# Designed miniproteins, single chains, continued (3), part 39

Each design is a single chain, and the fold is of that chain. pLDDT is the mean over its residues in the fold that is shown.

## One batch from the design tools (miniprotein)

Design m9332
Fold by ESMFold2-Fast:
Structure m9332 (fold): chain A 59 residues (1-59)
Amino acid sequence: SSSLLYRKQNLELSRREGEKLVQRLSESSSPDDQKRRDELLSGIKQLDQQIKQLDQQIS
């Protein structure tokens, strides 16, 4: 359905932006930035699970 496709596209966009932030934070030597990177990586894993579930519902 169009609503599921729209939701998936939004999650994929969020994941892509998150990965860009992870790359930038990975260049930092700051402990705070490393902590933020690890939190973003956890968020990306959650997005991956949601995208996979939506994929199973989309033909």
Scores: mean pLDDT 84

Design m9333
Fold by ESMFold2-Fast:
Structure m9333 (fold): chain A 65 residues (1-65)
Amino acid sequence: ELEEIKAEAIRNFEDVLASETDPEVKAQLEKILAEFRERMDAATSPEEVKEAAIEAGKKINKALK
């Protein structure tokens, strides 16, 4: 189910945000999560969800460096 896939992707991102203790990095992750949620809302296929998750993952990796 598309909604279940979206919920899982958002939950995985929220887990990363919840584990971060640096306020500056956390603010960057919150911005990335907000953009990711917008993409999830617009996504109409599992492929679009997967592409958005890959792009969000790349942004998270940059923020954590």
Scores: mean pLDDT 80

Design m9334
Fold by ESMFold2-Fast:
Parts: sequence; structure tokens; C-alpha cells
Structure m9334 (fold): chain A 82 residues (1-82)
Amino acid sequence: SKFEEVLKQMEELTKEAERKIRKLVEEGKVEEAKKYIEEVGEKLRALAEQAPAEHQEELLEYAEELVEYLKRSLEEELLFLS
């Protein structure tokens, strides 16, 4: 279904983003990592808006949860550099 396709794309984008954030932090590119999370957030929201109308609200909420997850992941990576 379109809902399952959008959900899968959101999950795959989030996993890719987590890997890229780790790499950027390892390279000392913290500000680039922060900007990248913002870009991923925009893409997650756009994906949610492509879902069937009955699922858009829950997927937009999920997009916000995924953004907060990525922000937390960045904070954890930074904590291990101190």
C-alpha cells in the first residue's frame, strides 16, 4: 500500500541519516550534522504529506519523533567525544 511504502521510505531515510550523522561527527563536522538533521526533517515531513489522507496526521507525528531521535543520536555521539 502507499502507506507502507511511505513508512518504509521514512524508516530507510532515518537509518541512512543516523549513519551519516555518525560519520559527520567523526569528521568534526558538527554544524553540518545539525544542518543535515534539519534537511532530513523536511524530507520526512514531505514523505508524510504524500501518504493517504487518513494516515497523514500519524505519519507527520512520526516524522517529528524521528527528528527528535536523530537529535538525540547526535547528542549521544557528541557526549562520547568529550
Scores: mean pLDDT 86

Design m9335
Fold by ESMFold2-Fast:
Structure m9335 (fold): chain A 77 residues (1-77)
Amino acid sequence: MEEENKRLVLEAAKSTKEALGEEAVRRIQAKKTVADQRNVLANLIAKTHSPEEANKYSMALANLSDEQVREIVEELK
């Protein structure tokens, strides 16, 4: 379950990076707390996906630990 949510969010994050470019990654990485990184990631995903897909990714992101969010942010480099 957790690995599925992590893969789903990572897929959405990579799609967001492809749509918005390297600046999207820099905005996420500029945040000092994982909570702020999570919020920026959620907002950028919502901006680059349909409302239905954004809700799906938001639910998946809410189920991730702080460690998993850090791993996703690191993988976006």
Scores: mean pLDDT 80

Design m9336
Fold by ESMFold2-Fast:
Structure m9336 (fold): chain A 80 residues (1-80)
Amino acid sequence: EEAELAEFARRLEELAAQPLSELAEETIRLLEELGEAVGAPESAVEGAKRAVRVLEAEGRLEEIEEVKEELERRLRELEA
């Protein structure tokens, strides 16, 4: 639906400007590091970063912690 899509896009832009918790900021930094290390498209990295911001806005901190743990694991594999 056009109105829902326009509102969702506007909300995502607003979320990009909002301050983040330490957990969300660290998760976003890990996403940027992993994305650069594996050559992921910028659009994919930006989409993942927005998803983390949405999870924080919804109070879904446990899901952010799970994402952070997975990203840390993948980065460790690349360092080995």
Scores: mean pLDDT 74

Design m9337
Fold by ESMFold2-Fast:
Structure m9337 (fold): chain A 70 residues (1-70)
Amino acid sequence: SEEELIKELMEKTGLSRSTVEELLKLAKAGDLEGIDRKLTELYVRERLSPEQVEYLYKLLTEYYKKIQEE
């Protein structure tokens, strides 16, 4: 479920619920450039480690791909 995904992302990244929901909204919209921009912003502001950026990018792009194929 989306709620389980939100909880997993919060636990793995330490990001707030609102930030996770923003990233999922961008993924649902197919806004890959928006995802990249937001993750870069969070990285520059030291909110995410490089490993967390890679993790989120992979997960969000897989989520986007799944939505496009269904």
Scores: mean pLDDT 82

Design m9338
Fold by ESMFold2-Fast:
Structure m9338 (fold): chain A 96 residues (1-96)
Amino acid sequence: SMESLKESARKDIESLKEATAELLEEAARALEAGDVQRATVLLTSAQLYVSILKIAGESELAEKVEEYIRRAAAALDAGDLAGAARYLREGARIAR
C-alpha cells in the first residue's frame, strides 16, 4: 500500500539521518585523536549522505548540516582540530 511505502521511506530517512550523525561524531573523535586522514574519509562519506538527504526532501536539515561541515573545514584549514571537532558534533546533533 502507499501508506507502507511512505512508512518505509520515513524509516530509511531516519536511518540515513542517524548514519550521518554517527559519521560526523566519528570524524570528530578522529580529529580529537589527531587523525586528520581518517576524519577526511569519514567527512567524504557524511557529505554523500547529506547530499542524499537533500535529494530525499530534507533540504533544510541538509543545508544546516552542510554549514557546520563548512565551518569544520575552515577550522581544519586554520589548524584548529578541536574547533573542527566541535562543529562536527553540532552538525551531528542537527542531523538527528
Scores: mean pLDDT 88

Design m9339
Fold by ESMFold2-Fast:
Structure m9339 (fold): chain A 53 residues (1-53)
Amino acid sequence: MRQLSDEEIDRGVAVIRRGHEADPARYAALDTDGDGTISDDEIRSHILTHSSG
């Protein structure tokens, strides 16, 4: 991916959050603090970092 719009990022956040609610174990790697919850900021950072790399 070259660049992501705010809409694409927000959509990604919503999809990942829904996935985490349905199957937390699959998204455990996004829980950097190990709290069992994933913040929007953590999801956004992950999306942006992976899109750049």
Scores: mean pLDDT 69

Design m9340
Fold by ESMFold2-Fast:
Structure m9340 (fold): chain A 78 residues (1-78)
Amino acid sequence: SGMEEEEKLLKKGAELSKELTKLIDELLPDISDERKESILSEFADDLGKMLNSDKEEQEKIWEEIKKRLEEEAKKLKG
């Protein structure tokens, strides 16, 4: 039923948001709460796209998110 698919997508979205928050905390531990919220908002559309994507596309989007965060972490280190 449509309700089962919606519930599954909501759980997946919450899980992806938690994983992204964890990744931000690991790569950018010294950023402000405002910057963390800004980064989460920047990737909100990408996370939404992952919810409607197959496994291969999800892994590709996640790798792009990780790469962007790693580049930001490098800039902060000088």
Scores: mean pLDDT 77

Design m9341
Fold by ESMFold2-Fast:
Order: C-alpha cells, then structure tokens, then sequence
Structure m9341 (fold): chain A 114 residues (1-114)
C-alpha cells in the first residue's frame, strides 16, 4: 500500500545515522516499487537520496550520476523545488567547499515530510 514511501523513510533514517549500506538497500527497494507504479516524484526522491549517500561517501562521480537521474524525474513530476535543489547539489559536488559540504550533510540529516 504505502510500502514504497515507508521504505524511502526508513532509508532516510539510516542515512541520518550514517548507515550507508542499509540506506542504499532501502532506497533501492523503494525505487523498485516507484518504478513499477510510474511514480516520477518517488523515483526522483529515491535517486536524490542515493546521490546524497554517495556524496557523503566521497564518491562524487556516482553522486552526480544519481543526482542527474533525480533531476530527470523531478522535471517529469513538475517538482520545481526539488529540481532546483538537485541542480545546486550537482554544482556543490563538482565544486566542493566547506559551505557546500556542510549543506550536503545538513540536507542528508534533515527529515523531509513524506
């Protein structure tokens, strides 16, 4: 029923705790369900959170790949706010600074409403 959203929320909780392996597992399971449902908003959010995991791991190449996928699906969903946020995160990952690194950590540790 609301399984994909619950999996996404659980992934975010593990991301906040720094358990990146569990976060990735939950985000991938949520992504599978959102893909079946053609929930473009949910697909975008799953890819966005996968991008945050890889950015926090220092794997900026994978982070950019996931953020670009999130960008595509937020555009399809008409989500202008998350589209703008993803564009900023791609720039932050390409040009890392103390401020941009802090912003990525803050976003990853802040719970978003469902």
Amino acid sequence: MEKAKELLKKGIEYLRKGDFDKAVEYFNEALKIFEKEKDYQGIGEAYYNLGLVYALRGDYEKAIEYFKKAQEYFEKAGDKANLLEVKRLIEDVKNPSVESEFRIRLIATTEKPE
Scores: mean pLDDT 81

Design m9342
Fold by ESMFold2-Fast:
Structure m9342 (fold): chain A 93 residues (1-93)
Amino acid sequence: DEEEIEAKFKEIEEELKYLEELAKNKQLPTPEQLKRLQQAGRVLRQLRDRDPERTTAWWVEVAIARLKEEGKWTPEVEAEMAAALAAEAAARA
């Protein structure tokens, strides 16, 4: 339902807002937050048929760009973000 879709997007927006806040304060996202994005991506994938406007993969890319701009982009952070993006792709399959 539309309400469910909006609620799921809101969950992802909250997670990304928190990540953006951490990046703004020169902090790295935690594995816990990445795991939550991964879970949200699975749910969002199920809802994509109803609303293909945005995906968790898209939001993960935004978070990556944000961290890179902040200068917090490291090989380890890249690997964690890539894992979250790969999880979204796997949920799609």
Scores: mean pLDDT 57

Design m9343
Fold by ESMFold2-Fast:
Structure m9343 (fold): chain A 61 residues (1-61)
Amino acid sequence: MSEEEFDAEVDEALALIHIAIAKLAYQRGEPLEEVKAWLDRAAERFPQYREEFEKTKAELE
């Protein structure tokens, strides 16, 4: 596997972890605004997964 391919797999795993954490935080009573801010920060770090983060935000509303 190339370094580029490995980095892409790591980024995907981290993006999925961020989505899972956001959903869990919301289920535990975190304010929607804080969860949305967390997902916005994740989208800045993983712009290739921005669509997934935006979809998650919409699902939590």
Scores: mean pLDDT 79

Design m9344
Fold by ESMFold2-Fast:
Structure m9344 (fold): chain A 92 residues (1-92)
Amino acid sequence: MQYLAKITITAEKSAAEEVKKTAEETLKKLKEENDKIVDYYISVEEGKDTATIRIGIIAESKEAAEEAAKKIEEALSKVPGVKSIESIIEEL
């Protein structure tokens, strides 16, 4: 049984690269520290003035998915130019 944490970040277009870098560093650390994290992906969609960054985290338990989403939200909320962060946990 697996769970997917979907995190959607809306940021200033100029902040998109820093958001992606911070997300990549945080996700690498999470996967290293928790064997319940199976995989992750990041996609970036640039608009005219904003960027949408989508993160998917695949975890073996709901608790691991929720904790990973929380750590990503905490890390990314500190990045200047982040406007919103939304997360949804789904059972796969």
Scores: mean pLDDT 85

Design m9345
Fold by ESMFold2-Fast:
Structure m9345 (fold): chain A 83 residues (1-83)
Amino acid sequence: EVRVNAVKALASLPTLNDDVIEGLAETAANDPDESVRNAAAEALAKNSNLAAKKFLIKHLVISGETTVEEKLKTLQLFLNSLP
């Protein structure tokens, strides 16, 4: 799972720029590998950044790679990070 490890490595960076956040959002919505999508979604959820959440929702809505169940699971991760 080389791509999952790459996503986890990006998520462990002390500072994420907007390009990295958008790339993670696109990966979470569009990667053909469910494990890679899940890793990217979790990385975005952990960042608790409203911009990251907006980017993920935007890409997730238009994605053909994610199932309805997977979309709901991704939204649940973000709900768990809300106050």
Scores: mean pLDDT 67

Design m9346
Fold by ESMFold2-Fast:
Structure m9346 (fold): chain A 70 residues (1-70)
Amino acid sequence: ARLLLVHPNGSVEEFDVPARLSEEELKALVERLTGIPAADLTYDAARQELVAADGSRLLREGDDWVLLLA
């Protein structure tokens, strides 16, 4: 699967990631890509997304992931 990292300025970076990631693996991935500590990320199971306090969020788009930076 792909992860699209969307920066606040609208630039996009693409990364190859596993198609299936656990909550802990998703938090670790966001921390690696953004520097946002995994402890500052909240998993919303109903929406299947991670949310940071600044409004940045990771969501699933079909078979891919989209990381929207605030």
Scores: mean pLDDT 81

Design m9347
Fold by ESMFold2-Fast:
Structure m9347 (fold): chain A 78 residues (1-78)
Amino acid sequence: MDEEKLAELQKELRELREKLAQLEKNGGSKDDIIKILEKMIEIEREIAELLRQESPVAAAVGEKEVEELEKKLKELKE
């Protein structure tokens, strides 16, 4: 596994989670929230793919996080 790439993706994901929390707390636009969720889903998928070869269990956890984000995205688009 590329540990440097994994750390970079995890850092970007953390920054996006903080930005999402600020938008939700401060009443940010629905479109801005959707864009952040879509970016978080892409990063979570990349992390899950990197982890899959070393740990199917860790990859399954990442896939569940993707499903939760996709569910939230669907609720916002409805």
Scores: mean pLDDT 79

Design m9348
Fold by ESMFold2-Fast:
Structure m9348 (fold): chain A 70 residues (1-70)
Amino acid sequence: SKREEALEKLKKEAEKLVKELEKEGKIEIAKKVRDRTKFILDHLKENNVLLTDEDIEEGIEWLKEEAKEL
């Protein structure tokens, strides 16, 4: 379904961000991004929210901004 594809896309984009942060030596920030991604995915599953490609991109940008504050 589009929902499952969107959730998988968000998961893959977040994992890519985590790997990039780990390559930069930002291990603690990478862990925080992984934890927040899990929280977001669990919340979206609970509320049966349908995500658009734009929503996924905005979510990843939000995670990147949050990572800068850690």
Scores: mean pLDDT 72

Design m9349
Fold by ESMFold2-Fast:
Structure m9349 (fold): chain A 92 residues (1-92)
Amino acid sequence: MDELRAAVRAHAAQLERSYREFKEALEKGDYVKAAESARRMAEHARQLAETFEKLAAESDGVEGETARNLAQSARDLAEQFEKLAKELEKKV
């Protein structure tokens, strides 16, 4: 349990770093780097979803339901970042 909670924090921190890189790239008009950052954000969101699924498997009741809902939200977020990366790639 504690190891999975630590993994959630680590993947969330990686996503935050990639988001900062993404924002900086957009500000500079660097669509190539922005697309790369968006793909990295999608990867970290998928890692978060996987970790929440593992938490759900080890949890019961409300905690398990919450972890499953967070896993789905993270998967949806990953799909949004993937679409964003593809749209940015069209600008290059």
Scores: mean pLDDT 84

Design m9350
Fold by ESMFold2-Fast:
Structure m9350 (fold): chain A 94 residues (1-94)
Amino acid sequence: MAEELARRIRELLRELGRLARAGAAPERLAELFREIARLLRPLDPEAAEFYERLARLILEDPEGALALLEELVANSDPSAELGQIVRALAEALK
């Protein structure tokens, strides 16, 4: 159950990275961040709030969104798959 949710979130984050590299509109990126937040809300409200904040900032303050994502990268295990995906997403948004 938790593994299936983690896999879905990683798939959405990979999609975000791909769309960011392709120059997708900020509205599209915000939509995917909100979807991740929706999936997390019943299990991890703090993580859900984090992704809701990313969705808001990508529209209002893209530099602030990148800074928040870089903070997540810094606090992630670089050997873990999620840490690698988040790092790739942060790089794609630069």
Scores: mean pLDDT 77

Design m9351
Fold by ESMFold2-Fast:
Order: C-alpha cells, then sequence, then structure tokens
Structure m9351 (fold): chain A 77 residues (1-77)
C-alpha cells in the first residue's frame, strides 16, 4: 500500500525535524526540557516501529503530539 509507505516516510521526516528543532534552540531549553524531549523522541521511534503491523495513524498522531509539546516547552522555558 502506497499510503502506508508514505506515512512511514512522513514520520521519519518528522523525527528528523524534531532533532533539528532541539539542536537549533538548545539555549532556550533547560536540561530537564532536553531530557523530556529526548524521551519523547525515543517513544515516537518506538511507536513508529510498532506501526509496522499496526495502525499507522497512531504513530503519526504520537509524533504530531510530541512536536507540539516540544514547541510548547521551548516557548515556556
Amino acid sequence: SAAAEKEKEEIKKGLEELERIIENRPEEMTEEDLRMARAQMELAKKAEELKATNDEKTAKEKLAEYLKKLREELEKA
């Protein structure tokens, strides 16, 4: 299925974007914020692995939520 393959690619790009955001604004994040962001990235990666035989939408939703939370943490300080 082309849809499932495209979703996997989008999730991968999302994770890469998350890494870039963290790297781009390390000075705005506390050590706790960085650790939390890293933990969420690990969870997102695990969700991506699980979706290989599961609901692809779930992994995508988790990734989007992690991105949103990361941006909030960057703004909150």
Scores: mean pLDDT 62

Design m9352
Fold by ESMFold2-Fast:
Structure m9352 (fold): chain A 99 residues (1-99)
Amino acid sequence: MRPWFELLASDAPPEAFVAVQEGVDRYFPEARAVVLAYDPSDPEQKREAEKIAEQLKRLGAKAAIVLPLRPSREEQERAIAELEKASPVAAEQYRRALA
């Protein structure tokens, strides 16, 4: 099943993606940095991504970034800068997702 948003980058294990659909608290405590993308034409995706980002911050994530599915270059560069400070692994995954 697809979540209401796309997980573009995380330093959590791949199985954490399933946890987003079943309850973020179960697997995402391992994540210190994540990037979530929403379709700007679907307001429910944005709300869901923002809820997940807030839950991850409460669990101690250093970076939980919510972006539209087609972010501007400035938004991409800002996200990469934040991810590099929190998790070089998540930053590399996000760069690969942009390619």
Scores: mean pLDDT 68

Design m9353
Fold by ESMFold2-Fast:
Structure m9353 (fold): chain A 90 residues (1-90)
Amino acid sequence: SVKEALLKVIDEVIALIREAAARGELSQEEADLLISLLEKLKEVVEKASEEEVKELAKEFIDFLKSLIPTLSPELAARLEALIAELEKAL
């Protein structure tokens, strides 16, 4: 389902953000803020209807695309793969 795909991608993005912080590509403060926001998004998604989840997924994809220029080519490629996974579920 789109909900299961979105929840999985949120968890994988949290892991990617933690790795970006460990590599110095994001500050620890920026990483902690983003992870906090993603954990809140996860709670919203778990309670959302199927149609609300589709709209949240589209907004999340747009957000993730905005992060690509801030990351190394290696992490950007991993993020692009996660975006493609979520787009296929829509």
Scores: mean pLDDT 87

Design m9354
Fold by ESMFold2-Fast:
Structure m9354 (fold): chain A 61 residues (1-61)
Amino acid sequence: SEEEAALARLEANLRRAVEEGLITEAQADSVVAHARALIAAGASPQEALDAAERLALRTLL
């Protein structure tokens, strides 16, 4: 599904960021959990990804 594809893409990008030392595994898990919670609350996959990306960027800064 579009939801599954979007979440898989997010998880792959966050895994790369963890491997590069930019964020921790716990931070990556938190970002994925945030995206999943937004989708469960009725957000589109794109809205959830955009919100998760903003959360990840705040964590890096």
Scores: mean pLDDT 81

Design m9355
Fold by ESMFold2-Fast:
Structure m9355 (fold): chain A 64 residues (1-64)
Amino acid sequence: SMTEERSEQILEEIIKLFESLGLNKVAELLRQTYERWKATHSPEEVLHQLELWLLSVKKMKEDS
């Protein structure tokens, strides 16, 4: 679905941001968390949570 495709795009952006901060283990855990959330939450809930995470990570990177 388009929602799942958008979630994958956001997840990839968050992973790249964490990797740029040297947080490779956090990036790995994020992928695992995404797979669990896909199994237990609606696609819309997963997308919303990823959008919030992206905003938080971008802010942390800019404030560093």
Scores: mean pLDDT 81

Design m9356
Fold by ESMFold2-Fast:
Structure m9356 (fold): chain A 70 residues (1-70)
Amino acid sequence: RRGVSHGISYGTAQEFIDWLKAQGYKITKTEIGPNETVIVAERPDGTVLEVKVTTLDDGRQLIEITSTRE
């Protein structure tokens, strides 16, 4: 019944926030750490997206997106 989708891409946390708002998502959580930023967004249909942005030792950013539906 519950579906989970997982993806990895390169980009900025702000680009994902702007895209999520454009798609009608409500940003429910933003947590900014020294090496990781976590953004949680929810859609009215119950779809939840979690976006993690990790800063690597070489200065590159890894973006991980997890999608959950209930």
Scores: mean pLDDT 70

Design m9357
Fold by ESMFold2-Fast:
Structure m9357 (fold): chain A 66 residues (1-66)
Amino acid sequence: LEEKLKKSKSVTINGITPDNLRIARIAESLNIPVTVNSPVPLGLEGMTNKFGELVKSLFDSLKTVK
């Protein structure tokens, strides 16, 4: 899985699931751009559950890594 991600220039995750979140975490650690296509009306700022916090942290990390 990690090797496939290294070959990818970007990653898009469709929905917030444990598997998709794991993929996003690995991509973020490899400095690969991640786009989240989450179910509406999630919004990153409004998330307070486990998945929302992790997704928000990933987006914030990607902004800073630049």
Scores: mean pLDDT 59

Design m9358
Fold by ESMFold2-Fast:
Structure m9358 (fold): chain A 120 residues (1-120)
Amino acid sequence: SFEEKKEELEKLFEEAYLALKKGNLEEFRKLLEESMKLLEEILKTESPDKALEALKQYIGNLYILALETEDPEALEALIEEFEKVIKLIEEFKKKNPEYSEELDKMIEDIKELIEEIREK
């Protein structure tokens, strides 16, 4: 179900947070990759409203991880993930043009977050 996929996404980010705190960058990157695959599945299989909810959760989780680390390699991995999210949002927007204004705002917000991280 969608709720089970959202819970799995949250659990993957909790595991990514622990890997980050332990300095296990290899596991951290792997957990980000698995989280991205789950997000892509949600965007392909769920309704647009549910996909948008999952996107907001994912973006928020990445931001929390960025606030919790000063490791340049971890921050670079998070910037790469935000850039992948922008690409997914642009593809989602092409299929769901009625959400264009909200999706453009999300892209703008992510770009501002990337700039904030780069200034760290």
Scores: mean pLDDT 87

Design m9359
Fold by ESMFold2-Fast:
Structure m9359 (fold): chain A 85 residues (1-85)
Amino acid sequence: MKLSQAEAAELLRRMAAEARALLASLPEELKARVAESLEAIAAAAEEVAARVEAGELSAEEAAAEFLERTAAPGRAIAEALAEAA
C-alpha cells in the first residue's frame, strides 16, 4: 500500500496538529521537559507536508525526511520521559 502525495501531506499536517494538542494536554512538569521537542516534530511535519503539496517530495521521500528530521527530537522526548520516571 503506497500513500499518494495528497494523503502523505494530509497525514503529516494531522500529525503536527496532534503533537500540538498533546503538548497542550500535558501536565506542566512534562510540558516544560518536552515542549521544544514536540514543537520541533510539529514544525518538521508542517514543513515536509508543504514540500509534498508543492510537488517537491514524493510520499516515500517525505517519510524519509520526516524520520530524519524527527530522530533527534524523538530521542530528546524519550530521554526526558526516562529522567521523569
Scores: mean pLDDT 80

Design m9360
Fold by ESMFold2-Fast:
Structure m9360 (fold): chain A 80 residues (1-80)
Amino acid sequence: SAEEQARRDELVKRTLGQLQSAIDAGDFDKAKALAEQAVKTFSPEELEQLIGLLETLKAQHASDPVKKAAIEELIEILKK
């Protein structure tokens, strides 16, 4: 249980890191592809965790309308 949770937390953290890197690079097509892959492979609990982390990331980019819009689109993809 604890080991499984730690592995799931690591998966979500790695995926968030990849999304952050793509967004920072302006590679929004890559970020969307990563989010679409997460929808196919993540559990509902992992998707909810990732959405929460992306909402936090969106707040951190409040002064960057392009990055904010990209993050909002990723959250919308994950909610489908």
Scores: mean pLDDT 84

Design m9361
Fold by ESMFold2-Fast:
Structure m9361 (fold): chain A 108 residues (1-108)
Amino acid sequence: GKAEELVKELKKRGIEISLEEAEALIKEVEEHPELVANIFVDLLNDENEKTREVARKILAALLKVVPEAALKVLEIVLKNIDKDKLHLLEEAVEESGNEEAKALLEKY
């Protein structure tokens, strides 16, 4: 299922989560994309480079596994992220291979 795929995609990026955590994350992204987007804005704007890198990798994995809900998150993040951190969204989109996300970036 989607949760198993998310666990695999995150493990490829050096992030280990349980199947239960993956199911909870997918549910939150699908049910509350605005809340999830606000969390991503905070994490991607963080002064700690490792925090930004982890958030970028999670966003890339979500764009692959739950593209419809993750695109809503990406749109809100693009409007609210600090301009000097925009490159992190470009990297997440490129890693995801999501063509709709790429088209969305072209508007910003």
Scores: mean pLDDT 89

Design m9362
Fold by ESMFold2-Fast:
Structure m9362 (fold): chain A 92 residues (1-92)
Amino acid sequence: MDEAAAAFLADPEASRERLLAALEGAVRQARELAAEATEEGLATIEQLIRDAEAAEELLSSLPGAAAAEAAEAARRAREELRRLAAEARERL
């Protein structure tokens, strides 16, 4: 829903904190899934990569420092998730 962008503009700091926590959670989940090296785990990591890409695109369209910081965090999370997906594939 487009309400996510409106919520970020209404309270950028709280929205940034929630997004950073969600990105950290996604990376932690991906580390566990990569260690298990299952096809289902890899599919989940690939979905987390798509979610991080969508977040980066949305945040890059928004003004302000909090949105820029959140976009950069989403980009870094996407890069780490891609690395974890590659590790999982190598173990399969």
Scores: mean pLDDT 82

Design m9363
Fold by ESMFold2-Fast:
Structure m9363 (fold): chain A 86 residues (1-86)
Amino acid sequence: SPSTVEQLRALLDELKARVGEALKANDLEGLLAHIREAAERFRPLDPEMAALLLEKAEAMRGASLEEVERLVLQAITEAEDRIAAL
């Protein structure tokens, strides 16, 4: 069975792919839905990671495309740093 760290990394890689495609499509509603869906999948493995993703999703609501892109990068970086510290 995969370790918790391996499961978190796989979920983050899937999220990175989905948010990348949503950004290319200029699908901001889809992007927020992907982050919220990912947070629910992270929750049983790492509830703090789920909270981090939901906090970033809330910050993206009503934001400009430039701000959303910056917040996506920040969310991914913070998630990667958190997994690396586990």
Scores: mean pLDDT 87

Design m9364
Fold by ESMFold2-Fast:
Structure m9364 (fold): chain A 62 residues (1-62)
Amino acid sequence: MNDRERARRLLEGAAALLRAAGVEAPPPYPTKESAQALRDLAERAGDRLAAAGAEEAYKLVG
């Protein structure tokens, strides 16, 4: 699995956690913009697991 595919899976997981918490999440594209947006949403929602997943994805996309 390449870094882009791993980032995509991490962002999908973060988005799923946020949606389960009732937070409207953007599409989990494997980009720095998507990873940053999902991290910011997770931090505002207090979802530490979603935030950690988005941060790891951000590192993987560069």
Scores: mean pLDDT 81

Design m9365
Fold by ESMFold2-Fast:
Structure m9365 (fold): chain A 118 residues (1-118)
Amino acid sequence: MKEIEELVNKAINSKDGKEALILAISTSGDEALVTTWRSLMSQPAETAALILGGATDPLKLSVTKREIMEAVYAIKEKVDLKSIAILLRFFGEVLKKLGKDEESQKLYYAADIIEKSI
């Protein structure tokens, strides 16, 4: 749980959100970590917002559609694209709870594109 919080916090607060996402997924060669990520992403957005909002500054959110797509394409051979789409929807729900509707819509749109391209 703590490792996931650190990786998500890094992705949200860094200028290099895409690099943090790539690192998180690339270092998770452990099936247990992948299962934990899926479990976290399947939780209610309120729970996710509590976990992430308590550790992050919402004003520093800079995730863009371009950065997300670049990250996905860089790792698509190493990671299940369905898992990436779920992760993007999860972040979208968190951003929506934080009042970042524009950023939320970008993440949902990226998830939809990935799901349609599979």
Scores: mean pLDDT 50

Design m9366
Fold by ESMFold2-Fast:
Structure m9366 (fold): chain A 91 residues (1-91)
Amino acid sequence: MEEEVKALKEAYRELEKVYFDYLQGKITKEEAIKRLKEIADKLEPYSPLLAKWVREKVKEMEKANDEEAEKIFGDVLARVHLAYLIAEAEK
């Protein structure tokens, strides 16, 4: 439980930083996708269904234009944040 909450918190914090860097044009869509894949890999031992869902969203982002990719990334950030809040509340 504590390890899962910590993993979700770290994933959310990393995703938030990557998301704002992408929105500000500091990183490319390709770099954002690479970092999302790395975050999903870190989440898999603790939240395998969430990690699979994130990987599916990454595949959608790879096929999307920049506007759609931004929206999909926002959805990923919101879902991971919600997962963290639920896990922390269940302590």
Scores: mean pLDDT 85

